# Designs tried in a protein design run: designed miniproteins, single chains, continued (5). Part 39

Each design is a single chain, and the fold is of that chain. pLDDT is the mean over its residues in the fold that is shown.

## One batch from the design tools (miniprotein)

Design m17414
Fold by ESMFold2-Fast:
Structure m17414 (fold): chain A 87 residues (1-87)
Amino acid sequence: MVEAAREQAEKLRKLAEAAEKAGASKELVEALREAAEMVERVGELEAAGRLTEEEAREAEEIARRTKELMEKEPEEVRKALEATRAA
């Protein structure tokens, strides 16, 4: 699971980079980086048997907020994010 979490975090970091390059808001770029850190942390806690319900809930909240921010971005930013996910 730690390896899968690191892979997911890396994809989120690439999304943050693509968003920044496309001129996305700093709020979205920060949210994507925060999501990457949370995914990595949750994966490590789960592997150690220390994942709490609170940590899992916080990760879900960050994912929801990030999705809402992406939906509010201009079309050019959204297309850049889709291209990055497809690559």
Scores: mean pLDDT 77

Design m17415
Fold by ESMFold2-Fast:
Structure m17415 (fold): chain A 72 residues (1-72)
Amino acid sequence: SEEAKRFSEGFRLAGKQAREAAKKVPKIRKKLLELSRIAEESGKRVEEDPSYKEEALERLREGLEEVEKAAK
């Protein structure tokens, strides 16, 4: 669906932003790269099966929390 494609593209953009941030913030690079991987995998899964949207969002939220913890 058009909605699933837009959502998948959003996850891919989030992954790209996390990768760019990883280049600039060495202290949390590992966590930012992990967030990027989660976002890319989530985008792919949502594109393949829109029913994964809720699970994908939860995994992205958990990844963001880990980045926030590492940034302390």
Scores: mean pLDDT 81

Design m17416
Fold by ESMFold2-Fast:
Structure m17416 (fold): chain A 65 residues (1-65)
Amino acid sequence: SMEEKAREKAKQLIDRLREAARTHSPEAVRQAAVEAAKELQKLYDETGNVDIYEEGLREIAALLR
């Protein structure tokens, strides 16, 4: 379904950001986090699924400290 595709996309966004957090500078990670948040917003706009959006933002916040 469209929601399942959105969940997988959100997971891929967060996994990519986690990898960036291990290898990139703090500033580059913050910029990547902003882009990830914008992509999560687009998924929310497309699906209306708040759970995907909120969980994704919580994961981003945990990575930024």
Scores: mean pLDDT 81

Design m17418
Fold by ESMFold2-Fast:
Order: structure tokens, then sequence, then C-alpha cells
Structure m17418 (fold): chain A 65 residues (1-65)
């Protein structure tokens, strides 16, 4: 369930807001749900925290294609 996955990741982010991986995973959960605008926002947030995050860059490029 994408909604349950997103909720679990949001709880993780509350505990560790500077963990870029959690933001990438939250973006991926919204991406799977078809919420591309939200996915893009969360991938961009991951890049604010870690600009070298290859997963976030690759996933953003896929959405923008």
Amino acid sequence: DPEEVAKRLEEGIKKNPNNALLWVQLGAAYDRAGELEKAREWYQKALEIDPTNRAARALLARIDA
C-alpha cells in the first residue's frame, strides 16, 4: 500500500529529517502512486540535503522525461 509506505517514511523523516535517503524513498512512494508533482518535490528535498545523491537525480530525470 503506497499510502502506508509513505506514512512509515514520514515518521522516519520526523526522527531523521537530514537523512536524504528517506526523502528519496518518500518521493519514490508518491511516484509509484502516480503523484508525480509530490514525488518531484520530495526528490528535490533530498537533493537540498545531499546534492550528490545519484538516486534522487536519476529519479527526477525520469519524471522530467
Scores: mean pLDDT 80

Design m17419
Fold by ESMFold2-Fast:
Structure m17419 (fold): chain A 57 residues (1-57)
Amino acid sequence: SEVERIVREAAALEKQGRYKEAADLFEKAANIYKSLGRDDEAEVFRKKAEELRKKAE
């Protein structure tokens, strides 16, 4: 699925230390999961994006 692709891409960016870009993609994934009614997954990726944004600062 598109969301699985986005999550994989975000994880690869995180591994490369590209925290801002990884956070942006995890936030996109969270929004997609929320639109699908998958609130638990949405919250996991939202928190991950917040964590990575703090590392980017």
Scores: mean pLDDT 87

Design m17420
Fold by ESMFold2-Fast:
Structure m17420 (fold): chain A 53 residues (1-53)
Amino acid sequence: MERIVKALELLLRGDKTVEEIAKEAGFDSVEQFEKELRAAVGATPEELRAGLR
């Protein structure tokens, strides 16, 4: 869960690509990050990024 919190903070900042966020948060792949994020918040990184502005 710690990695998801960090990834969400990075998404909110909007400074990095989804791939960079996954790496910095400690995920092995973008696919793993997407799966865990959907399980945690019910949305994909792309959907969150679009909604967060």
Scores: mean pLDDT 75

Design m17421
Fold by ESMFold2-Fast:
Structure m17421 (fold): chain A 85 residues (1-85)
Amino acid sequence: MKKQLEEAIEKSEKDLEELRKKIESLDLPEEVKKALLEAIKKAEEQIEKARELLEQGKLEEAWKLLKEAVAALQEALKPYASLLE
């Protein structure tokens, strides 16, 4: 399952980069952009920690942290979901 977790982390990192570029391209109020970019930064930090856990062989902890990071980001983006499609 290490390869599957590595692929999930890589996909999440790519998705965050694409999301960041999309948010920066949108005509949103500065306060909204700042809040969304802060949520992305927090998710990036948690995904980086998940990668470190993966490298240590702590697969269960890495999966849990990755899932929590994605869920937290989705909740932060929920009010703006229609703008991000």
Scores: mean pLDDT 81

Design m17422
Fold by ESMFold2-Fast:
Structure m17422 (fold): chain A 65 residues (1-65)
Amino acid sequence: MLEKLKEEYEELVKKNPNNAKAWTFLGSVYYMLGELDLAKEYYKKALQLDPNNEEAKHGLENIEK
């Protein structure tokens, strides 16, 4: 289930790299999988696109705490 969602959002961000929501979701999926380094990278990407993205900020803070 999570692997399918991961693949779908990976394709989405490749086609639409400016979609902050997709980067945030991808970060959250990797966070749930325990892939914290990748989750951090994707949350940072979302924040570069949308600095006010609360979900990405929250995710990044939880990793960096």
Scores: mean pLDDT 80

Design m17423
Fold by ESMFold2-Fast:
Structure m17423 (fold): chain A 71 residues (1-71)
Amino acid sequence: MIENARKANEAVMAASKEIPLSTAQKLRLGVALIENPNLSKGEIQELLLSLGLSREDATKAAEIITQTLNK
């Protein structure tokens, strides 16, 4: 439970280093990752697109997030 929150925060912070994310986008993404730690790369991309990211930024962020969560 605490471990899932820590992993979600690490993944969001890793993505935010490469892609500019607002505080609201970071919070929404973090909550989604805590609620479902097994989100697929495609599901993460769709979530990021719904938060207002471009297709390119959503794709790159999803790659960073899934790589971080699979460590």
Scores: mean pLDDT 80

Design m17424
Fold by ESMFold2-Fast:
Structure m17424 (fold): chain A 79 residues (1-79)
Amino acid sequence: SHMAQQKAMKAVAYAIRGVGAYLEGNREEAARDFKQAADLAVELGDYDTAIFYYRKAAELTGDEEEGQRRIAELEKLKA
């Protein structure tokens, strides 16, 4: 659908922005952008991509306990 295509493009845009922020040393901005990409991936049913970006965001912020809880929930949705 048009909405799914827009969400997919937006998810890619956030992922690219996150990489850019990471390369500039802005870990907080990178984590925020990766979480946005992950949230959109969840809405699209792309749980593998969502798990990847949530994990990267948690690594960047040190918020690994919250990140692992979210990832565990998404892994159950894949099973």
Scores: mean pLDDT 86

Design m17425
Fold by ESMFold2-Fast:
Structure m17425 (fold): chain A 81 residues (1-81)
Amino acid sequence: GPAKNMKEAINRAIALALRAIGLILDAELYIEDEEKKEEVIKYAEEAIKYALEALKSEDLEEMNKYIEKAEEALEKAEKLL
């Protein structure tokens, strides 16, 4: 479910950004197909973008909306693996 407070939301956004950075590293090291690699990196970068928007947000509802978008972007990247 959504984060229940600001500290939980901040921690989730940071964790999503770090996970996305790790996925970019894995794609660069292990994906030989250039088109697949580009798509994985694209979705991982979108996840980082949304995680950063969550961290810039002024309220919990807005943070949770961006966290959800970051999670959706990461799921799309992971489904390509």
Scores: mean pLDDT 89

Design m17426
Fold by ESMFold2-Fast:
Structure m17426 (fold): chain A 85 residues (1-85)
Amino acid sequence: MTPLQQKFRDHLKSLGLSDREIEILQLLLSEGPLSARQIAERLGLSQSTVSRHLRRLEEKGLVERSAAGLYSLSDKALALHSSIS
């Protein structure tokens, strides 16, 4: 883990996110946009578990869903990452 990835993780934890929600955000930052199925396959989770976490992240304004069912980081999440120089 790079120092920047760890700092981003620690910042997200301070915002009340679970470790799993942080893993999803980091995956979308590196490989996004991805479907809930692709996220589940990458993280070794069930699609239902990933969909539950994605719903919470959408409610927090940290991820966006396209009409094609692909999830990406929101402008808010990208701004949080960009503030960690």
Scores: mean pLDDT 76

Design m17427
Fold by ESMFold2-Fast:
Structure m17427 (fold): chain A 64 residues (1-64)
Amino acid sequence: MLEELRALQRELRGGGRTAAAEVIRGLEQGVPVEELIAKLEREIKRVPDLAEALRRVLALLKRA
């Protein structure tokens, strides 16, 4: 999962890349996956322009 998230981060740009980087940091710091999922779902509602990129990150987290 972390390697998949790092690969996705390299493919994404702008706010999508930033969101992927924040999720990777959270996982490395031991933040629960459930909390990271909740954060991404809130961000999708807050910034619709990033929804596609954020949904790709969310899909990887939910698959774990």
Scores: mean pLDDT 81

Design m17428
Fold by ESMFold2-Fast:
Structure m17428 (fold): chain A 117 residues (1-117)
Amino acid sequence: SAEVAEVVAEIQRVAARTLREIAKLFKDYEAGKISAEELRKKVKEVLEKFSKEVKRILEPHLTPEQLKKFEELLKKLEKEIEKIVDDYIAGKLTKEQAINRVASLLAEFIAKAEEIL
């Protein structure tokens, strides 16, 4: 529906901004501008902001059962991205690999959101 398309488009805009913010944090870390502890903290803050904004966008369009399912998806997304950050800090992933994995997780999240709507 047109309403679903507009909601998905708004989530896509928030996800694109979130990816840009995380990518900048990875670049700042690689340049020595922030510590590993600051990278973890700032990524968590960006993800908390993402979760709040996405919940605000979706809450008027979801049943309580759908909202609960969506909150679990957001929690899983946060944990998976935090693991990517840890793997990047540990040298298991390059900056480009870490950014690409975050982008893929955000895209998968949007696809799952569209399925619930």
Scores: mean pLDDT 90

Design m17429
Fold by ESMFold2-Fast:
Structure m17429 (fold): chain A 73 residues (1-73)
Amino acid sequence: MVDEILKKYLSKLVGEDVDLKELAREFYEEMKKNNISVEDMRKIVERILNEAGGGLRREFAREVLEIIDKEEG
């Protein structure tokens, strides 16, 4: 399930018109809906960040992490 959610959102990171903040919020909400723990959410985001190398994936991961920190901190 986690891998399916991750693939779904990463596949949307194409082109210059992607609203990264909105996509990050939707990803966070889908993780919450699927009862993914805050600890596991952080691990997923850190994995994206480490594997991204740069560009849209890294920025997406940073936006998701900021949402987790605001909502759960």
Scores: mean pLDDT 77

Design m17430
Fold by ESMFold2-Fast:
Parts: sequence; structure tokens; C-alpha cells
Structure m17430 (fold): chain A 71 residues (1-71)
Amino acid sequence: SADLQQQLAELERNIAALEKNGDAAAQASADYFAAQGVGDADALRAELLAKIKKQTEALKKEAAKLKAQLS
């Protein structure tokens, strides 16, 4: 199951990246879109953080499923 091990490793790397960099990425994106006139930076940041949190939790659930298959 080298393929499943590689998929798990990729998911774990993506989760770690989102947990480490998500806040800074959301801030940078919010500032960029606010500068383009898309809306308020604070509101955009909150919305982006909520989306990142949902994505991170979905990836964690997928990683848990793969870990169960490899155990």
C-alpha cells in the first residue's frame, strides 16, 4: 500500500501547512481582496479562516480514514 502511504503523507503535509500558515495566508488574501475593493479586510479574513478551518477538518477526517486502513 505504498500509494495509500503516499496519500496519507501528502494529507498530513497539507494539514500541517494549513495549521502553520492558515492565519497568515487568510490575512494576506483578505488584505489583497480588500485592496481590490471586494469588501472589509476583517470580515474577509474571518470568512477565509472559517473556510480554512473546514478544509483542515475535512483533511483530518480523510487522514484518519487512511490511517485506519494502514493499521
Scores: mean pLDDT 85

Design m17431
Fold by ESMFold2-Fast:
Structure m17431 (fold): chain A 57 residues (1-57)
Amino acid sequence: PLPADVGARNTAIAKAAAAIVKELEAMTPEQRKEKFGREIDVDDPAEVSRAAAEALA
């Protein structure tokens, strides 16, 4: 679970998001579609943010 402390929680989310971005950039479009059930455009920050939020849910 994420920390209750706002600062620690925000840091954990930022680190997780950065790790997800690296993972998405290393994946093929087909692997991203398989993992998230839809195409993720890694050059679109909004799509990357939504994918990171779903992975952290």
Scores: mean pLDDT 71

Design m17432
Fold by ESMFold2-Fast:
Structure m17432 (fold): chain A 72 residues (1-72)
Amino acid sequence: SSRNDQIAKNMAQKAIELIDQGNYEEASMVARMAAKLSTDPEMKKLLEKAAEEAEQGNGEKAKELLRKAIET
């Protein structure tokens, strides 16, 4: 993976931790930053969708999408 994509995956992992802590606002911000950094179009879409789900309070869906981004 590119260095930027690896950093984006690490940020996605941090966003999962923030959701588990109930910090959905910070999780959505981190996911959006990860999407901007990522060079993989599939990872970008997953991270952007995860941020939207976190903003809506859908923590389980957001974590599912973040885990998929990490797996790309």
Scores: mean pLDDT 88

Design m17433
Fold by ESMFold2-Fast:
Structure m17433 (fold): chain A 56 residues (1-56)
Amino acid sequence: DPVLRAVDAIIRGEVESVEELAALLGMTPEQLEKLFRERFGVTPEDLLAGARAARA
């Protein structure tokens, strides 16, 4: 599940940008944003920002 893989990478701090996350999953940033909006109603940028704030 690409969404589960994306969330795991974000939480573990393995990626710091949407571009890195998209590359990890073999997707474009646009495809990744569409997937997140359709599945969660939020952007991957929102989750990355939240995870970074929690680690800082």
Scores: mean pLDDT 78

Design m17434
Fold by ESMFold2-Fast:
Structure m17434 (fold): chain A 79 residues (1-79)
Amino acid sequence: LDVTIETIEELLKKNPKDADLWLALGLAYMERGEYEKAVEYFEKAIEIDPSNKQAWKFLAEAYEKLGDTEKAEEYRKKA
């Protein structure tokens, strides 16, 4: 997980507008249970590519894990 996060962060330094890399970073933090960081990274992925339905789905899941059921439902509808 730590090695994966470091690799993604290095790739993001070269490609900071790659929505898939922000999505991958968010997923890595989801696996670590760091849901607040996962939300931040999924939000960056959506900012770059708002048509990515998977990013909206994972953002909803992260908010559900944080106990914010209202935001989870809102973002799940966008997926």
Scores: mean pLDDT 82

Design m17435
Fold by ESMFold2-Fast:
Structure m17435 (fold): chain A 55 residues (1-55)
Amino acid sequence: SSEEQAVRQQALRDFAARYDAILGDPSLSQDEKDAAIKALGAEIAAQLAAQLAAV
């Protein structure tokens, strides 16, 4: 559906923006960036699954 597609597109935009913020953070080590990106992926996947279940 168009609603499902909109939800998926928003999740991709949210992931990209937060990914760039993590990569651009000079206070984080490479290991901390790797951990943060992994956590971000899990968070976005869980949010997307919940939102798609509601559509």
Scores: mean pLDDT 86

Design m17436
Fold by ESMFold2-Fast:
Structure m17436 (fold): chain A 68 residues (1-68)
Amino acid sequence: DRVERAAELAQEGKEYLDQGDYEKAAEKYSEALSLTPEDSGILENLGRAYEKLGDFEKAKELFAKAKA
């Protein structure tokens, strides 16, 4: 249900990340996190997307949450 939908959104986010569409990647990972907050894998990948977008402070926060 929610977990399955979050996994689908995270997969879409990963596809955008791999294609270099970092804005769409961040959008899809953010949607996934709205369904599964604190998912460390999604937090890490969202952090990577923000890092590529140049938002280093947001990326740092997301990586810290992923490791908690």
Scores: mean pLDDT 84

Design m17437
Fold by ESMFold2-Fast:
Structure m17437 (fold): chain A 89 residues (1-89)
Amino acid sequence: PELLEQLEELIESLPESTSLDRALYLVQLFLTEYLGSNTIPIMQKVKSALESDSLPNPESLSPLVLHVIYLLSKKFKRENLLVELLSYL
């Protein structure tokens, strides 16, 4: 709960001029403080979803991964991904 609230605040605070790569880097730094090395596979899944604008095997994604994808999809206006995510959130 606290992790997700802080993550949402971080992503919402990013300037509109922030690139997707920069946002992914900052999210990775934040998650590394809580998850350590487990952050890498999470960020690979997040990056893949945002770059493809689609969820690969959404049933296999953890709630944390789904929530991170949701927050970044809102920020970067990935409309197809947001519609798909509504079925899993």
Scores: mean pLDDT 79

Design m17438
Fold by ESMFold2-Fast:
Structure m17438 (fold): chain A 71 residues (1-71)
Amino acid sequence: SMKEEEEKKKLTAVTLYLLSKKLGVNNLSEESKKEMEEYLKELKEKDKELYEEAKKKAEETLKKYEEEKKA
């Protein structure tokens, strides 16, 4: 369904955005950043489980990157 596709895309976008922020690389437009930050605020209040999943995936990816960088 369109709702499931949209939700999956948003979860992926949130995960990538959080990862980009943690890595210090973020080349999104100011509009896109604002939309993502607003979505994050809504997600934290309306669906903490999805937010925590996205955050965990971003943190796991970042940890692997940091381990590679230190080696």
Scores: mean pLDDT 73

Design m17439
Fold by ESMFold2-Fast:
Structure m17439 (fold): chain A 93 residues (1-93)
Amino acid sequence: MNGIKADALRLVGDVLADMGQRAEAARSYLHAGKLYLEDGEYEKAVESFEKAIELDPDHPLAPEAYRLLAESYEKLGDTEKAQEWRKKADELA
């Protein structure tokens, strides 16, 4: 339902990452991932959350990103990866 907004936030994340603004890029990707997840675009949600975690694994929102990544994998039917990412989220919480 927010596809254009999610795509815009992903592009903002890409630009910020290219500029070396890792924390800001991670936040933009996290927001894009949340909107993709709401729209049922689970593959795009996974990609966005993975980019957020890769850019700034120590970000204050990283535990939330791990949980949302786990939820996205659950929606894709990959219960094994969902459980693995939930465990990582719990280790950071």
Scores: mean pLDDT 81

Design m17440
Fold by ESMFold2-Fast:
Structure m17440 (fold): chain A 65 residues (1-65)
Amino acid sequence: SSAEERAQIAEAVNKGSEAISKRDIDGLNAQIEELRKLASAITDPELRELAEKLVAIFDQQLARL
């Protein structure tokens, strides 16, 4: 369901943000991979686009760590 998909995206974002705050490169990489999996599995085009944009944002943050 789209509610479950939204919750999964929110969890990955929260964990990724925590990894950035802790400068945890491995933790951030794990959340980027989770968001990539979600983007490939999501059927809702708006949620898929959101997951893809979040991957790009976290990739940019990873390069700065």
Scores: mean pLDDT 86

Design m17441
Fold by ESMFold2-Fast:
Structure m17441 (fold): chain A 57 residues (1-57)
Amino acid sequence: SAATEARLAALKAEFATLLSPEEFAKFVADMDEAVAQGLADAAIAFAEGMIEALKQL
């Protein structure tokens, strides 16, 4: 969905600033696998929660 795509795009932008290029490539691959398995919403929500927790520190 457009909402899931927007969330994933925002998440990728945030993680691109936090991870090395190698780590970011692995993150993208892991997210693509989660999407293929129908777990995109859960994986995105978990990663969004991690970013929010880091912003509160």
Scores: mean pLDDT 78

Design m17442
Fold by ESMFold2-Fast:
Structure m17442 (fold): chain A 111 residues (1-111)
Amino acid sequence: GPEPVAEPGDRLLVTARVTLDPSITDEAARRALAERIAAAVRSALDEGGLARVERLEVALTGPHELAVFVEAVARRPASVADIAEAVRAAILAVPGVASAEVTATRLPPAA
């Protein structure tokens, strides 16, 4: 079918599973990396003009794994795949990230 497109005002859910470099063994370093990932994602969405971030959470889910959860509102027309790729590229640009799996979805309009 046609690729999903977000229109301005559409609610978006972006989730990511991030694998850290196994050399990152210190918890303080993992916390600092989570903060850098959060800043990179916010910059890609808000400052990139794609979406306004309403909520952004980064959780350490394992010794070398974290999850990213973003609720956002689209600011311009963009494919959901392009939004996911922008977030993925931003996460992968952070030193200490080994891999990232990113999913973006349009949420249904508020009832």
Scores: mean pLDDT 84

Design m17443
Fold by ESMFold2-Fast:
Structure m17443 (fold): chain A 64 residues (1-64)
Amino acid sequence: SEIEKIEEEIKRLEKEIEELEEKLKKAREEGREEEAFELELEIGVKRIELGVLKLVKKKLEKKQ
């Protein structure tokens, strides 16, 4: 099912974001400003991807 594939991708992406947020917290606590900035950008991109996947899932659910 296309919806099942999207749900699996959503779960994977949510886990990746959580792991990156933990790394960001440590980078900020240690004053690693450049690494923190790079992590913030990566998290931002992944959050946009997550939003797109959730939108696609909603559109597919309306067709069932």
Scores: mean pLDDT 86

Design m17444
Fold by ESMFold2-Fast:
Structure m17444 (fold): chain A 83 residues (1-83)
Amino acid sequence: ADPAAEAARATALGERGDEAAIPPLVALLSSPHPRVRAAAVRALGRLGLTHPEVIPPLERVAAEDPSPVVRALAREVLEALRR
């Protein structure tokens, strides 16, 4: 699949802001493409303002993601949600 199209889908799911977007966004955190995982992290960050259940998957990405850039982004998003 096209990583750009998958990243755009993650962004659209985050913009919907409903809990039905959470399972597909969590699935995108397992994408082989760092770009797609980064987009899913940002989208889950938007949802975390109203849906605290996204925090544990984001904490896992911050600790365990193979990309240091994606780990840093997840830490940034979590810090913003804690403010």
Scores: mean pLDDT 84

Design m17445
Fold by ESMFold2-Fast:
Structure m17445 (fold): chain A 83 residues (1-83)
Amino acid sequence: MRLSPLVAEAELLRTFGLMYIGLGNSLYSQGKYEEAIEAYEKAIELLEEARRLAREAGDEALAAEAEAEIEEARKRIEEIKKE
């Protein structure tokens, strides 16, 4: 199967986004709430770009995964801001 350059870039951006979610989770567990929010916001930026590129490439599954991960990160930010 021919790997689209857009799919390859989307997968890379999604991987970095997931790394930033992991960083945010670690910072949150340490009580570093402001730093955790910054990590989640960076994850959302990367995942939004991944979702955009996945949609352009017609990879609906990858776009849906990125969307779910964006929603998770947004919920985590909202929960921290309520505390």
Scores: mean pLDDT 85

Design m17446
Fold by ESMFold2-Fast:
Structure m17446 (fold): chain A 68 residues (1-68)
Amino acid sequence: SGKEKLEEIAEEVNKDPRFEAELIGDDVLRITNKGSVTSLVGLALRLIGDYPELEVTIEGDEIIVTVK
């Protein structure tokens, strides 16, 4: 399910001290930047490539991942 994919992403992202990932409900993952804008953009591009079924957007200093 989409929720399981978001939970897996959250666990992996939270291993990196440059980011903090929080699952909001079942459909939305918020990733807060603790590092540089370059590292945030790099993570967003990686997620777009790895999870084409998910919507990945950058909103200010955060990445928002949603189930399509």
Scores: mean pLDDT 84

Design m17447
Fold by ESMFold2-Fast:
Structure m17447 (fold): chain A 59 residues (1-59)
Amino acid sequence: MEEERERSLKLMDEFGRVAEQAAAGTPEEAIRLLEEFRKKHPEVGPAATMAIRAIEAAA
């Protein structure tokens, strides 16, 4: 359905914004933001988990 596709695109766009904000902050804040986003949007869970792992590896 178009509404489901639009919702997915909006979620990916918002995820990108959260990731950009996370990159500008501390690793702890970045992980917290990504965990909260994953909690609110389980459909992006795998992507958020990978991002968290990348930040942890770099920190």
Scores: mean pLDDT 74

Design m17448
Fold by ESMFold2-Fast:
Structure m17448 (fold): chain A 94 residues (1-94)
Amino acid sequence: SHMERVEHAVKEMRKMLEAEKDAPLDTQVAALYQMVRLLYEDAGFSEEELAEMLARLAEDPEYRPIVEALVARLQADGDPRWRALGRRVAARLA
């Protein structure tokens, strides 16, 4: 189901970030950015589904700073698709 796909992706994001927990913030943000790109380009997730995943990840105080830093990176991106995603995530975190 749609919800199961989103929940599975969020669990995979958490596993990846747990593996990177001792890395600097920039490294964790870069890893999450690469995963978001993979989910969009290869796995076929929509911008809305990606925004929902990132908002759910940010509900955890441990991951919220990583998601907020990713949002800043997305909003500064040269690709308008990533800027749009960043704005959508920012709206959900407000």
Scores: mean pLDDT 86

Design m17449
Fold by ESMFold2-Fast:
Structure m17449 (fold): chain A 55 residues (1-55)
Amino acid sequence: SKEEELDELAREVAEASGKDPEESLKIVRRVKEESGASLDEVIDGLKNALKELGK
């Protein structure tokens, strides 16, 4: 599901940036809910961040 994709991408971005994956996932989910961003918008943002972090 898209929610699972968001969770996996959030963990991958956290690992690539040397951050705690569980804490980063909580932050991403909270920011999504508070900002009103769509699931697709957050996923696209995480994909772009992962690309910039190394691959």
Scores: mean pLDDT 78

Design m17450
Fold by ESMFold2-Fast:
Structure m17450 (fold): chain A 80 residues (1-80)
Amino acid sequence: VDPLFLEAEQLLSLARMLLNIAKISPDEDKPALLERARELLERALELLEKSNAPEEKKEALRKEIEELRKEIEELEKKVA
């Protein structure tokens, strides 16, 4: 198992946790939580691209990262 791939998966899980916390947080707190989630997704993508994981697994994780990024953007639009 590639350690960089596992770290990318862990960062994605943390970003999902932050998004879920943001959804139940006051509107004033949402921007900071969503910004941190975006930073974690950027780092996850960097680690994913540097990993030696099979391309099928990399594409699956890229898709999950992109889907979560879209959820963050939709929540940001509702707060703005």
Scores: mean pLDDT 85

Design m17451
Fold by ESMFold2-Fast:
Structure m17451 (fold): chain A 60 residues (1-60)
Amino acid sequence: MEEKLERLRKEIAKVTGLPMETINSLSDEQVFTLAVLLGMEGKLSKELQEEARELLKKLE
């Protein structure tokens, strides 16, 4: 889980241009939600979007 989360944080930073400090301040749920939204806008790959959706569903 943590390796996938770190990958998502790096890809979101790359796509959005936001500093890693900003991305690292987001909760896991916020990261997964943002990744899904960016994927829906075509700014993130479908593979990463689906990975984020699966991780979001596993959060309780």
Scores: mean pLDDT 78

